# Designs tried in a protein design run: designed miniproteins, single chains, continued (2). Part 41

Each design is a single chain, and the fold is of that chain. pLDDT is the mean over its residues in the fold that is shown.

## One batch from the design tools (miniprotein)

Design m5409
Fold by ESMFold2-Fast:
Structure m5409 (fold): chain A 77 residues (1-77)
Amino acid sequence: MLAERLARLLLEAARVGAELAESQDLEAYRRRIAELMERLGVSEEEVRALFLGEMPEEVIAEVAALLRPAAEALAAE
């Protein structure tokens, strides 16, 4: 399901960003994000379309719904 893969990508990207925040190694960050996209089967165009609001409204709504409880779980650990 595309929305689930996009939600997983965003959550994992946030985790990677947190891990690398202290080192400020942007090259390592970009590499790990590319690896996540490949692993989750999400294309650069799909990620861009999501951030630009160019995806179908139903997909955007589903990603938001999936991220809400996951974001709460991440905050609580």
Scores: mean pLDDT 73

Design m5410
Fold by ESMFold2-Fast:
Structure m5410 (fold): chain A 58 residues (1-58)
Amino acid sequence: PLDNPDLLYVGPLPRTLIRIKVEAAAQNGRPILTLSPHDPIVPELAAEYGVELHVLPS
């Protein structure tokens, strides 16, 4: 399931770019993928926009 190309990868980015990616995922109805440890804004934005979040260890 994590091999799904519909997953939008959110890596270590400035918070403005993280927000843009999460918003784009929400608009396209796609889940996001990030690696732990990650910026705590990632799960906050995923919850805010109702986007499914997948977290893998780095």
Scores: mean pLDDT 75

Design m5411
Fold by ESMFold2-Fast:
Order: sequence, then structure tokens, then C-alpha cells
Structure m5411 (fold): chain A 105 residues (1-105)
Amino acid sequence: SVEDVIREMARKIIKKVEELMGDSESTLQLMMLIEGGARETIRAVQEALKAGDIEKAKEIVRLWGESVKYLIKEYGKENNVPQEKIDEMIEIVDKGVEEALALIS
């Protein structure tokens, strides 16, 4: 399901954030933002799909993916995460967004 794809993507990113940034307050903030954003995105997608608004559901997924990539880039740069690891996390987001969008069609 779209919900399962979004949850799995968030879990994969959170695990990478923990591995690469350690147990700092910045790391905890980033993890909370990603988890909270995922929950809100799932809720909004479910509401859009229940209303029959497929295009809005897709836009919500795309917007969340862009928001997560922005957070990964900003927090990753601030915490000296290597670019190749930032790119790996971005790839997880892009793949998850593509998979979620395919399930909405």
C-alpha cells in the first residue's frame, strides 16, 4: 500500500540518519521531522484518495519527498555527512516516491 511504502521509506532514512549523524539533538530533531512528516503525509494521502482526488494524493507524495530531500541535504551538510551518503538517502526517497506514485494510479 501507499501507506506501507511511505512508512518503509521513512524507516530506512531514519536508520541512515542514526548511523551517520549519531545521537545529537540535531539527529533527534531530523528523525522527529521525518517521522511526523510521514504520518501527516499518510493522513493527507488517505483523505485525498477517499475524496477521489488522485492528482492531489500524488502531489502530496511528491511534496513530502521534496521536503525530506531538503531536510537530508541541510542536516547532512551541517553534520558533515559525506556527499555519497547524502546521495544514498536521496535515492531511497526518490525510489519510495516513485513506488508510492505507481500505487496511486
Scores: mean pLDDT 86

Design m5412
Fold by ESMFold2-Fast:
Structure m5412 (fold): chain A 89 residues (1-89)
Amino acid sequence: HHMEEEREKLKELHELIEELYAEEPDRPEGIIERAIEKGKELGFEEERARELAIRGLGYLAEKAGDAEAVEIARRRALELARELAERAR
């Protein structure tokens, strides 16, 4: 049951990211922040919500050939990776 619940939450989050990117593709930072809040509402911990938001936007931006949004997602991913590395120490 827990695996089914996680799948539903992931689907809902990905659907939101797709909708946000379709509506305002010129606001990648805003899409990430909004997706993080949605992820937290769905019960993901903040770190996981950040990973999912960044990855989702990065995927859509790559698919669209949106170099600026790809760079923003990449920068946010590197920032998160540094935080995770520090916490794992």
Scores: mean pLDDT 83

Design m5413
Fold by ESMFold2-Fast:
Order: structure tokens, then C-alpha cells, then sequence
Structure m5413 (fold): chain A 94 residues (1-94)
């Protein structure tokens, strides 16, 4: 899929946008806070996502290009296995 071909930074930014409620745009500043990535890295990731047709820029921020993309993100990036891996990483850093 297009999502699997994205850089790791672009996948993280896409997941953060997809985690927002339907109809809410996410600003670059919010993406920096939520992902922990630098402003420059977030800008590059957003450019990659716009080129891939996965997100759109609005005056209020960034939104998914379609709600079908949210389902694709859940399948590929927000699976139960991905959640388990993140929990295991947090437990190891405790």
C-alpha cells in the first residue's frame, strides 16, 4: 500500500492525524508536540504525505484526504500488534 512505502517519520505523522476526531484539522505545532519530531522533520513528512495524496492542507491545519485512509492507517499502523509493541517498548524503558 502507499502507507507501507512511506518513510517512518511520514507514517508517524499520518498516524497522529488519523488519531484525531473526524473533521478536526491538526496544526504543524500539534504534530510536533504529539510525535516528538522536530519542526523540520514534520514539514518534510507532511510534504511526503501531500505528494502521496494522503493528507490535505487547510487554513486550520492538515486533514486526511479521505476517511478511507483512516481505515488503512488503523489496519497497517494501529493494529493490535503495533499497540503491543509500543506497550512493550514503554515497559522496557521503565
Amino acid sequence: SKIAELSEDAQRVLAAIAAEPVGRAVSQAELVERTGLSRATVRRALAELEEAGLVERTPEGYVLASEEIRREVRFELETAEGVKALVAAVEKSF
Scores: mean pLDDT 74

Design m5414
Fold by ESMFold2-Fast:
Structure m5414 (fold): chain A 99 residues (1-99)
Amino acid sequence: SKEETVRRITEVILEGVKNNEPEKAIKEALELAPEVEREDVEKMVEDAKEVFAMDKEKLRAEIEAQAASLSPAALELAALLAEALGLDELAARLRALAA
């Protein structure tokens, strides 16, 4: 599904940015979703870099504040972000809400 594709691309991009391998992340994302334009994937990498540069506690509080209003698909994406930031307990809670 489109939601599964977005989840997989997001996972690859977050892992690549976390490991300082953005070009590898772009290549893997395009291999997973050939229908997505390279420019869109590059923008996702830029957005992820900005998020990783933010204060972790502020990001945690913002995700928690919005969790109740997120769709199941958005909760899964938020869980991937929380996991990439090392917020494993928050990621588990978000996944439970999505289920």
Scores: mean pLDDT 83

Design m5415
Fold by ESMFold2-Fast:
Structure m5415 (fold): chain A 59 residues (1-59)
Amino acid sequence: MLEEARREGEEMAKKSYEDPSYAHLAVSTALSTLGTDPERGLIMLDKVNEAIEKYEKEK
């Protein structure tokens, strides 16, 4: 379900702020999911990207 992907993406994004290495894992997971389920992977990727943009905007 798309909602599950959004939730997981948001959780990954939150953890990415705490540890940069986790951001790498989050992106890798999203890309892997994209290969199996494009819709779910895209949503996860969007959420991770949103977190990164927000982090950059904070500076």
Scores: mean pLDDT 68

Design m5416
Fold by ESMFold2-Fast:
Structure m5416 (fold): chain A 83 residues (1-83)
Amino acid sequence: MEEELRRRWERWREAALARTREDLAEFARNPPTNSSQKLHLELTQAILEVLEGAPVLSKLAQQVKAILETAEEVDRRAAERRA
């Protein structure tokens, strides 16, 4: 189970990294000319750093699992209040 999620994360992360690097290359070709564009570049660089710093699903899988469990609990509680 975790191994399959790890492989899926690796493929998704690789695609996300490729996209983020492409966006950064676009900024290199067309440098930001105003504060809003510069902020967008900074955020894109931060996203790249986060993705590069999270090569293994294990840390993110626990966070994603916690978020999903919380969302499912909220839905369950809403259903119980209706019943």
Scores: mean pLDDT 66

Design m5417
Fold by ESMFold2-Fast:
Structure m5417 (fold): chain A 121 residues (1-121)
Amino acid sequence: NKEELLEALENGNVDKAISLLKQLEPNASEDLLNLIKGLLDPDADLKALYRAASKETRDLLFIAAGKQKLGVALLLDLYHDKQLLTLKQRKTIAAEVVKVYLEHKDSIDELAKKINSELKL
């Protein structure tokens, strides 16, 4: 399931990626879903989507871009309207945002299970 989601993101299949993400993480925030759609859509106003996003979603975006060495290019696109990010780079950032989000969620779930086991809940 996660592998199919990442492949859909890398291929720019927006509808499939969003559908799979909702199935894996039904509690994923609407602003996160909108940001993923915007990264995969070359006609989307990424700056407006970023400004509407929560701090958590913005932090995920910059962490993901940083891991792909695209943090400066993203900053210039958002604040200087330079459109330096290619569609391929935007797809790469979208896939990395999802990876970071899912890895963080898995770590929380593992920690919660360990705590519940230790406390005999």
Scores: mean pLDDT 75

Design m5418
Fold by ESMFold2-Fast:
Structure m5418 (fold): chain A 88 residues (1-88)
Amino acid sequence: SAAEAAAQLQAFEDAFAGFEAAYREALARGASREELQTFRLAVQHALGLLDQFDAKVGAQLTPEQKARLAALRARLEALLAELEELLG
């Protein structure tokens, strides 16, 4: 339903905020290569979940919700690029 899609998008946004906070805290304390690899795997998994969500309910989203989904994807892609640079 539209209400379930809206709730899921909000859950993705909330989960990302918590994940980003944890990642930045880990970087500040000198996260190990193994910890960074774990964060990279989590970001890759999250991007896959967004792809599945978009494929399933994207057509049902409002323009505002589509913009929010696109912004969340862009933030995850930027974080993945940062992690790949740190791990290179």
Scores: mean pLDDT 89

Design m5419
Fold by ESMFold2-Fast:
Structure m5419 (fold): chain A 94 residues (1-94)
Amino acid sequence: MKLSEEQKKKLIELYEETIEELEEKAETVDEVREIMERHIKKIGELLGLSEEEIEKLINGFNEFLDMLSSQLSEEDVIRLVIGYLRAEKEYLEK
């Protein structure tokens, strides 16, 4: 899907805000979950996704987070999520 310049700018701003919040405030996987659910909802609303589509994305992320949490420490889960968001943001800035 081709993003408008306005959508791209707002999306980058949302990623920056979420990365900063995760770095400053996330100490547990549950805090990562809360921050990421809000992030996904904001992105979905910005992209014009339905409530059903947004819920599906949130559920998919939560399943992924649960899988990571079963295999990794909380510190490693937080680090991986932040790293993923930074990579996505860099892709959007190109």
Scores: mean pLDDT 84

Design m5420
Fold by ESMFold2-Fast:
Structure m5420 (fold): chain A 61 residues (1-61)
Amino acid sequence: NAARAAYAAALPGGPAAASAAGSGVHNGETGDKETAQRGAYLGALAGGGDEATARAASEAA
């Protein structure tokens, strides 16, 4: 599950970044991998994660 993978990858950035990364994947409308990766990246940043956390979440999605 892409949302779970993004959550786990963003955990080192903190629980808020992890939750937001997972939610970003889940809110992707088409099930497309690129949309999931974008959602994970933007979610991690919105949750207070840094660039490394956002990248890890995106790559895991």
Scores: mean pLDDT 75

Design m5421
Fold by ESMFold2-Fast:
Structure m5421 (fold): chain A 69 residues (1-69)
Amino acid sequence: MLAEISKLAGEAVAIKKELEKAGDKESAKKVSDLINQGSDALMAGDLDAAKKLFQEAVDYGKKRLKELK
């Protein structure tokens, strides 16, 4: 579980950086907000919520990056 959450969090951070490099600061902010929510859930011990939030960050960011290409 934790290893999977860490992988998703890392993927979400990488996607955020790609959105920032692409000039889409608004979408990067939305991904960042989801990452922060996931981190808050992880700190609260809610592993299921953390995984879901990081997955949402990854899915949203990937969709947006695809739309920019």
Scores: mean pLDDT 82

Design m5422
Fold by ESMFold2-Fast:
Structure m5422 (fold): chain A 68 residues (1-68)
Amino acid sequence: APVTAYFRTKDKELAELIAEVAAATPGTLSVEIEKVPGTDEYLVKVTFADQAALDAALLAIEQEIARR
């Protein structure tokens, strides 16, 4: 079943990185970035085809952050 995950950060570049890595992950169905109204936070909303796709995206995001 599809799984939706939400990532929140005040760092716009980090939000964009999360969205780009998630979008490149096989099994990602949709990616949205929004600025949370009344805050300095960015919300990355990602829908994955299944838990395996989410797990793969999380690993890829962690590796890309560590590469910075």
Scores: mean pLDDT 83

Design m5423
Fold by ESMFold2-Fast:
Structure m5423 (fold): chain A 61 residues (1-61)
Amino acid sequence: MELRLGESGPAAKRVIAHVAREEGLPLTGTLNEKVREALRKRGLSPDGVVDEETLAFLEKL
């Protein structure tokens, strides 16, 4: 899959920011390999598709 988060949206940006913060990564505003690894570590889509499950899971944290 492509890296398609709709990062322009506040929800997508929040997901990226939360994951980056948890992993101690800088806020880039985009999906890098490091952010993908963080998603994979949580059992989420490594390609950065921001679906309802991904958002709900990150909100849990």
Scores: mean pLDDT 57

Design m5424
Fold by ESMFold2-Fast:
Structure m5424 (fold): chain A 56 residues (1-56)
Amino acid sequence: SETVLRVVQHDLGLTPEQLEEIKSLKDVEEAAKKIQELTGLSPRQARAAAEAILNA
């Protein structure tokens, strides 16, 4: 949902361009690694965020 994407983007401090890059990966593991690199979240938190973004 758009609401989930906006909340996750705001909470993680991601730019719209970074969010689109993460969505383009279409793989939870690759998206989680990218989120971890950009935000410094733990692997578990990054994976949860990746799942939320890719399933929204």
Scores: mean pLDDT 78

Design m5425
Fold by ESMFold2-Fast:
Structure m5425 (fold): chain A 120 residues (1-120)
Amino acid sequence: MEEEKKLREEAINIVKETYDKVLELFDKAISLATSPEAKELLQKMKENFKKKYDEIIRAIKEGNYDEAVKLFKEMLDEFSEAYEKLFPYLTEEGKKILQEALKILRDAYEKLVEIFNKLK
């Protein structure tokens, strides 16, 4: 039980750190966006990310690790789809920022899967 608590705390910390970093990157991308369409789509993408984050944290706290992994994967897929739709409207700097966010999310997903496999 103490090992489970430690792994849960580690998972929550990874998700929180990922959330803070990705939100900073969204705010930077929004500030650099020059087209109204890019700004609106980035804002929707940010709000969807915030919603999924809340759901993932809740799932982890409730011990629903399979659901947390599923929600994180859905968030990644939604992020990738939104990025592709945004691509024609983004500056080169904006593309780089969102690619960095996507890498951070993928790295976090891999770490979470590893942690949750220890909680089986």
Scores: mean pLDDT 85

Design m5426
Fold by ESMFold2-Fast:
Structure m5426 (fold): chain A 94 residues (1-94)
Amino acid sequence: MKIWYDGMRKASEYARENEDKVPAARDVAEIFERVGSGEYSIGQQASLTSGAIMLIVGDILDSELRGDTKRKKAGQEVLDKIVSIVKQTEAEIS
């Protein structure tokens, strides 16, 4: 589980670095930090991680509907990187 918790903390850190560009990134960072704490069941961790990803997706969709191309691009980059961190972490423990 150390690799998983380290990966979740890495995702949280990356999200925090983008709080100024993507409004959802702060809440996403807090969720991944909570998952990385190791205090949650596997089911709770899956639910929290899915919720965090959906917050970024929601921000991207809102940006698209508002015509905010800069915010949409930032959100897509943050989503791609977080998904990459999660997938790489899963590969290391699978």
Scores: mean pLDDT 80

Design m5427
Fold by ESMFold2-Fast:
Structure m5427 (fold): chain A 98 residues (1-98)
Amino acid sequence: MVEEVAREITEAYLKKLEELGRKATEEEKEHMLEQSKRIVEEVIAATDEEFRAAAAEADAATRERLLATLSLPPRERVLRLFELMLEQNEARIAAAKA
């Protein structure tokens, strides 16, 4: 599960990089996969209290989406957070291109 989800996250991020005209290096690809694995593991291990703490530091839209995941089982929670991470990575790639 962790490796499967982390791979999907990394592949989606790399595809977005290519669509924006930027090609990731092999080092960047390895780093992204490592980061994705860590995030998935942290999400699976995270308590409801830790999610609420993260939500308190987030903007209003991210906070509401984070709090909505608290009622979901761990697998569904990971998938919803994957969607948020893809949106954030897309914004980061756009900023790096500028």
Scores: mean pLDDT 69

Design m5428
Fold by ESMFold2-Fast:
Structure m5428 (fold): chain A 80 residues (1-80)
Amino acid sequence: SEEKEKIFEELLEEVRAHVDRLLADPSLTVDQAFQRAMAFAKEKIEEYKKKYNLSDEEYKQLLLRVSRVIADAVDAARAA
């Protein structure tokens, strides 16, 4: 569904913006930023699963996409 894909894209953008803010915070280590980003993402994914009645496959796809966003941002920060 187009509506669900748009909602997924909005969540991915929100997660990316949040992890980037955490990584930019000089009071946090990269590991602390990662842990906080993962906690935020988990809470948001569970909220989306309930709110939008996601199927198991949709939930799995969203989880994988969100995990990649966080991993990519953290890997880039560790390389810097």
Scores: mean pLDDT 84

Design m5429
Fold by ESMFold2-Fast:
Structure m5429 (fold): chain A 100 residues (1-100)
Amino acid sequence: MAEKRRELAREMLKEIEENWEETEEVLRELGLESLLEEIKKVKEEGKKKLEAGEDPTKEEVLRMLIAAGISRAAKLLKEGKPLSEIEELEEEFRKKAEEI
């Protein structure tokens, strides 16, 4: 449903923004600058569409979900979090993907 996609998009955008500093640091340290710029673009385009009151497409929400997943995974891996927290992230994102 379009409303569920909008809520998921807002949630993913919030996660990308909250983890942005750590994501930027990790990806720059690894030299993955092109990936960082693409995630930034996904964030900015998603924000503009939501602020315009437009319903994001399934593909746009999927891009935001992928960007949020990369941001959270980078943070967890940088902090040396245990496998159980990675598995919890996978379960959370699996459930979110079913709502797209």
Scores: mean pLDDT 79

Design m5430
Fold by ESMFold2-Fast:
Structure m5430 (fold): chain A 64 residues (1-64)
Amino acid sequence: SMDEEIERVKQDGVGETSKRLEELDRESKRNGWSKEEVDRRKEKILRDVAEETRRRIEEIRRKS
């Protein structure tokens, strides 16, 4: 159902956020980025995943 697809998309978004933040942590340690740089990249990850999730939900709603 549409509700089940939307819930899956939301769960995918949570998992993707965790994965990208773990990748960012590893990269920040390897590259010696400043706290300010890490914070900017973290904010971008959260924004990008939220936007991707919204777009996927909108497409599901449009097709139902």
Scores: mean pLDDT 86

Design m5431
Fold by ESMFold2-Fast:
Structure m5431 (fold): chain A 70 residues (1-70)
Amino acid sequence: MTPRERIARGLLKAMDSLIKEAKELGLETDVQELERIKARLEADPSQEVIDEAIKALTRALRKLREKRKA
């Protein structure tokens, strides 16, 4: 397993956790975005997809934090 494959696997686990939490909070748009990026990572764990996944995770975490305070 390459280092990039390990990073992609870690991101997939993080996405699963965030998707579950976003569903519980009713963030349907964020769920759809995370599921789309997850599917792309599973199909192609390229550096470009990893970078997109990190950006999507950062955006989702920001929204989850905002929703928790509301």
Scores: mean pLDDT 79

Design m5432
Fold by ESMFold2-Fast:
Parts: structure tokens; C-alpha cells; sequence
Structure m5432 (fold): chain A 91 residues (1-91)
């Protein structure tokens, strides 16, 4: 369910923030991978996510598109669905 996904993301985001505060890039990358897995991002999009993390902005549109697609698939609010579709069309 979306509530279970939100709980998993909150736990991962807490650990990610702790790793970032400690300057632990290896753990931060691991938690980013776990976050991407929860969001259902495929291996190619996960590689693009790590490219963005490493400073390659050219991968950002693919990562953003995948995140918007995931949100659209898990949103039941018609107003949110319309906003997400509009954002996808602009990419």
C-alpha cells in the first residue's frame, strides 16, 4: 500500500540523512539504492540516479520522469494525478 511505501521511505530517508550528516558517501549511496528499490526504479534509472549523485546533470530528466511515473501509479487523488501528468508532459 502507499502508506507502507511511505513508512519504508521515511525509515530509509532517516538513515540516508544520518549517512549524509556523517559524510559517509558509501552508506548514502546504499540508502539511495534502497530508496530507488522501494520506488520501483529499474536498474537503468538507478544508474542514472547515481550519475546525478556524482554530478552528471544530464541524467536528471530520466530520474525525474521515473519518479513522476511512480507517484502517478501510486496516487489515488485525481488532482494530484493531473499535476503529475502535466509535469511528465513538460519533460
Amino acid sequence: SMEEIKKKLAEIDKKLNEALENGDEEKAREYLRQRADVLGLDAAVQEDLFRVFDGDASAEPRVQKALLQFLLEHTSDPEHQEILREQLEKL
Scores: mean pLDDT 77

Design m5433
Fold by ESMFold2-Fast:
Structure m5433 (fold): chain A 85 residues (1-85)
Amino acid sequence: SDSLLELLKRLGEITNAAVKELEKKGKFDEAKQVKELADEAYKSLTNPAKAAEKLEEMARLLEKEGLKEEARRVRDLAQELRSIA
């Protein structure tokens, strides 16, 4: 589903998975940044392009920390948000 509610659910699932992996690696500051970027994306949903920018920032952070799969999932969400902008 391409609804905003389904995108929110997927964002929550990806964010929780990413935070868990970062905390396992002792990357607590990065885990906090991921939570903050996800929250900013959530608050920006009335502007899907802005929300997508926040998700792209999150994906770059996840790639830097070696969470390539989670980064790809976040980029897919950003692209879906841009398609409804």
Scores: mean pLDDT 85

Design m5434
Fold by ESMFold2-Fast:
Parts: sequence; C-alpha cells; structure tokens
Structure m5434 (fold): chain A 78 residues (1-78)
Amino acid sequence: SLPSLASLRGEPREGELLRRIAARHGVTIEAEEPLDENHVWEVNGEVVRDFVELARRIEEAAARPGRHTLRVRRLERL
C-alpha cells in the first residue's frame, strides 16, 4: 500500500518520494507542481475536492491491477 499523502505535504522532496513509491506499485504520477493540501487538484481530468480525495485516488490506482499513469494538475488555491 502507498503511505498516506497526509504525511507527504507536497514539499518538492516529498513529491519526488511519492512518485517513486507510486511507481513501485505500478502507478506513474505526472505532476508539474509539488502535491500539497492548500490547493484544489485535478487527476486525469477529474477535479478532486480536497487533499484526502487526491490521496484516495492515487491509492485506488495503486490497488488496481497493472500499470497506470495519473496526470495530476494543480488548480485553485483553497
């Protein structure tokens, strides 16, 4: 299982660690900005309402069989 994204607050180093951990579980995360709890995010074209939903989407992809790519984009500041 992936660790909770609440422990990965979107510091640049933590964003890199998240990408590496997700890749070990068959998920490639493509994000230009560090992941954090202060913004609205988009995952594969779908808006996520908060950081908990972002974490849930990433963990859900990691639980699915095979390899997946998640495109994560930063939207509005909360």
Scores: mean pLDDT 69

Design m5435
Fold by ESMFold2-Fast:
Structure m5435 (fold): chain A 70 residues (1-70)
Amino acid sequence: DRVQQLEDTLNRLDAVRKQVVDGKFSQQKMDQSRPLIDSIPGVRNDRIKEVGNPIVQPSDSYVRTTPPPP
């Protein structure tokens, strides 16, 4: 149960750490994964739109919730 889950987690962490230590989780992996990720439509486009467009939009124009002047 709880002990079993902890042991499984530790085993997975050990495997991941070994890959990182061996340097296998390095630029080679990222280089191969990059074209695959770039091939996926929407995800990258949504990400760049999310971080770029809203921030670029002029936010210095304050929009106050005040009643309109007569």
Scores: mean pLDDT 53

Design m5436
Fold by ESMFold2-Fast:
Structure m5436 (fold): chain A 69 residues (1-69)
Amino acid sequence: SDDDVQLFTNHLQTYANGGNVDQAGADGKAETDRGGADYKQNRDDNLARLRELGRRTQQQNDDLAAKTA
């Protein structure tokens, strides 16, 4: 839903701006351990996967252009 998309976008925007995603949990530290650190790890993994997908898509487009031209 739009709310889920906006929540994810807010997390990405906060991280990109050197934000305080882990500080939201830092007051309890346990929340940072569960959410902050895991969130950063998962986000980095997701970004790496998206970049790899982009590279593969570009290669496929080049290959298809060569076949169909």
Scores: mean pLDDT 60

Design m5437
Fold by ESMFold2-Fast:
Order: C-alpha cells, then sequence, then structure tokens
Structure m5437 (fold): chain A 100 residues (1-100)
C-alpha cells in the first residue's frame, strides 16, 4: 500500500513541458512497443487500461500526451523496483525530454 502510494505520488509530482501532436504520437508509439514487449506485466496492463479510458475523454493532445508520459514513467518505476534497472532506464530516457 505505502510503496504503491509513493510510486503514484512520484509520477503525479512530475512537471511536463507542453506536448505537441507529433510528440504525442511518438509517446504513443513508445507505449505501444512497451505493451508488445511486456503484454502480461501487471503495471503495463493497468497503464494500458487507464490510457484507453483517458483516450475516450475529450482531452487535449497536450493532456493525453502527459498521461502517456506518466504511464511510461509508472511502468519504469515498477520495473526498477523489480530489479529490471536497464529496462527501467530505457523508459525513463524516453520520458525525460518531456519533463521540466
Amino acid sequence: KEWDREIIKEVESLKFKPITEEQYKELKAEFDRLVEEYPDHPAVIVARSMLRYFDLLPLSVNEKGKMIAKALYYVALSLEREGRTEEAQRLREKVEPFIE
């Protein structure tokens, strides 16, 4: 419970630069690759379900892009906690350009 709370708190504390339509498409492609690479990972399943829900909402491209970036970061933190440090770092590197 406390561990999950800390991951969520860290993700929600991230400050993002404005995300363009092209950057949104890039982030979405990275998340699609993540789903292909880890289809049965619990963090990926949760993130994928949440993003599908948010994609149904009338959110701006910037808002949707930030949600995808947060989802990627959430999965990265989950992988890091599992000792999958190199895989986590690859995902962090995809998100870092969008963080202030």
Scores: mean pLDDT 79

Design m5438
Fold by ESMFold2-Fast:
Structure m5438 (fold): chain A 75 residues (1-75)
Amino acid sequence: SRLDQLAEEMEKIFEKLAEAIKNKDYEKAKEYLKEFEKLRPDFIREMSKVFPKETVEKAKEHLDALIAKAKEIIE
């Protein structure tokens, strides 16, 4: 499904982001974070088609927390 494709793509980007942070390559980390943030709206939209509102809200909160933590480390 489109949701599964987006989840897999976001997981791969997040893995690359984590590796860049580990290597202190903050330029690459910033690029991967930007790509991750770009996919977020599409992922949430696809989730909203198949999951209850409460599940979608928790997913938003979780993704926003991950993004905030990454920004704190990189910026």
Scores: mean pLDDT 87

Design m5439
Fold by ESMFold2-Fast:
Structure m5439 (fold): chain A 61 residues (1-61)
Amino acid sequence: RPELVVDEEAADRIAEHLAYYYGLTPEQAEAVRERLRSLVGKPLLEAVKAVNEIIDELDAA
């Protein structure tokens, strides 16, 4: 691919996966989805950083 960027489908899929894996409440799942959707159009590396930050916060909670 010439570039790797976040699209809405990828953001939604990642959010769904995190919600399932961590057993998030609907409120938490929506917050994660909103966070990831804010990265749509950003380089994939920025999405990876955000996902790692979210995972660290969920693991600590």
Scores: mean pLDDT 76

Design m5440
Fold by ESMFold2-Fast:
Formats: C-alpha cells, structure tokens, sequence
Structure m5440 (fold): chain A 70 residues (1-70)
C-alpha cells in the first residue's frame, strides 16, 4: 500500500508531492488525524489541477492513505 502511494507521487506536481509525503509521514508516526487532514488537502489539489495525470495521481494517493489508516 505504501508502494501505491510512492508510485502515484511520481505524477504529482511539487506541491502535491509535499502534501503526499506529509501524509505518509503522519501514517508512519501513527497520527491518524493528521493523515486525514493531508488526505483532504490532496482532494483540494486534485479539484484545482489542470493536469489530468496529476489529478489521477492525487486521487490514487488519497485512496491509498485512507486504506492504510482505516
């Protein structure tokens, strides 16, 4: 599941990569609340992205984070 997050991060823009990395760091720290906050932030970026590939990557990272923390 972490591999899915890492793979999707490659297609994110730099801002999305930073947020995704913070989400991964929160998962590793077992900070479920912060992981959820970064999940919502990625959702905002996906909605604002003009690049379909980056948008799909953001949605994939969000799903992978949600599956790990649930």
Amino acid sequence: VLEEIEEAMKDLDPEGQEIAQKGVDAILAKDKRRALEYLFELGKLANQSKDQKAREAAMQVRRAILEVID
Scores: mean pLDDT 74

Design m5441
Fold by ESMFold2-Fast:
Structure m5441 (fold): chain A 64 residues (1-64)
Amino acid sequence: AAERAARAAAEGGKGARAGMAAAVSSLTNYPLPGGAGRAGEAGKEAGGDEGARRASQMAVLAAS
C-alpha cells in the first residue's frame, strides 16, 4: 500500500507532465494558442505538484 502510493505519486508526476504535454498538443490543433502556454507553465513545476496529486488520486480511484 505505502509502496504503491509512493510509486503512484512518482508516476503521477511523470504522467502529469506527459498529460500536460498531450493537452498542449491538443490545444495546438485549436485556433487559440494561448491555452498551450497555460498548460506548459502548469506542467513545469507548479503543475508538477498538483499534477502529481491529481494523477495519484486518479490512480487510487481507478484502483478502487
Scores: mean pLDDT 53

Design m5442
Fold by ESMFold2-Fast:
Structure m5442 (fold): chain A 108 residues (1-108)
Amino acid sequence: DEEIEQLKQEAEEERRLADFLDGLYEAVKEGLEKDAEEAAERARALGEEAAAAIPSARQLYLQLAGGAVKALEEGNGEEAAKGLKGLRDGELKVLEELEKKARELEEK
């Protein structure tokens, strides 16, 4: 069933994005507590790693990581952490709904 496979593919994409956003959030949070320069390097590395692993979404991952790096460099790390947490929580909610829809269709 093509509809179930589409929902599963979308759920996998949301899961990858949520995991990436969680990684960026933790890097920014650690930078606020310890060293913003080290946190910026970690965020940059996470973006490059995700971009290499998922070439189709390369621009999105590099843009999100670049935004986190810029926020840390400009002293806006606290606001960036809040934004990343919100984005992650939103993607996790979308993931839950996609998995629920796929499950409901499999039971028909």
Scores: mean pLDDT 79

Design m5443
Fold by ESMFold2-Fast:
Formats: structure tokens, sequence, C-alpha cells
Structure m5443 (fold): chain A 99 residues (1-99)
């Protein structure tokens, strides 16, 4: 399985998971992205975006990081990664507010 496909699958799992699982999956996505040198520029910008937007909420930070990382991947995987990022932001932010 390609590194990009593993990243997309981890992002989709993050979107379906709890807030605690979101942190674990996001760390796995970062680890996977570090294995592909072509993704390094997008990953570095993604980590900056995640830090900046985490002040709104951790799920929003993770979503911003994934959206930025999506710029470094092929169009087909980019669409799936962007969708997972949006779903993670919506579901995670909702979970935060319900607590």
Amino acid sequence: MEIVEKIVEAAEEMARGTLEQMDEYYKKIVELAKEDPRLQPALEEGEKAAERFSKIGKPIGYAAGLMTLAHGVDPEFRRRLARAAREAAINGYRDLKEK
C-alpha cells in the first residue's frame, strides 16, 4: 500500500474516531508523511497550520493540517483527504461542544 493511501485511510479513521483517537491518528499521519520526502514541504506547512488553528479547537487544527498536506498529494487522494479533514473538523468540534 502506498504511503499516500495509508495517510488517507488514517485521516478517514480520524474523522470517525473520538477526540483522543483523533490525536493518535493525526500523529500517525505525520509519521507516514515524513517517510515520503516529496511530502515534506506540505507537511511542514501543515504542522504550522495545525498549530495556528488548534487555538480554535484541536479538531480544527488537525483539519487545517490535513487540508494543507492535501496539496502535496495526487488529485484523487487530495479529494479524499480534504473530505476526511472536513468531517474530522465537524465531528470533533461537535463532540467538544457536547461535553
Scores: mean pLDDT 78

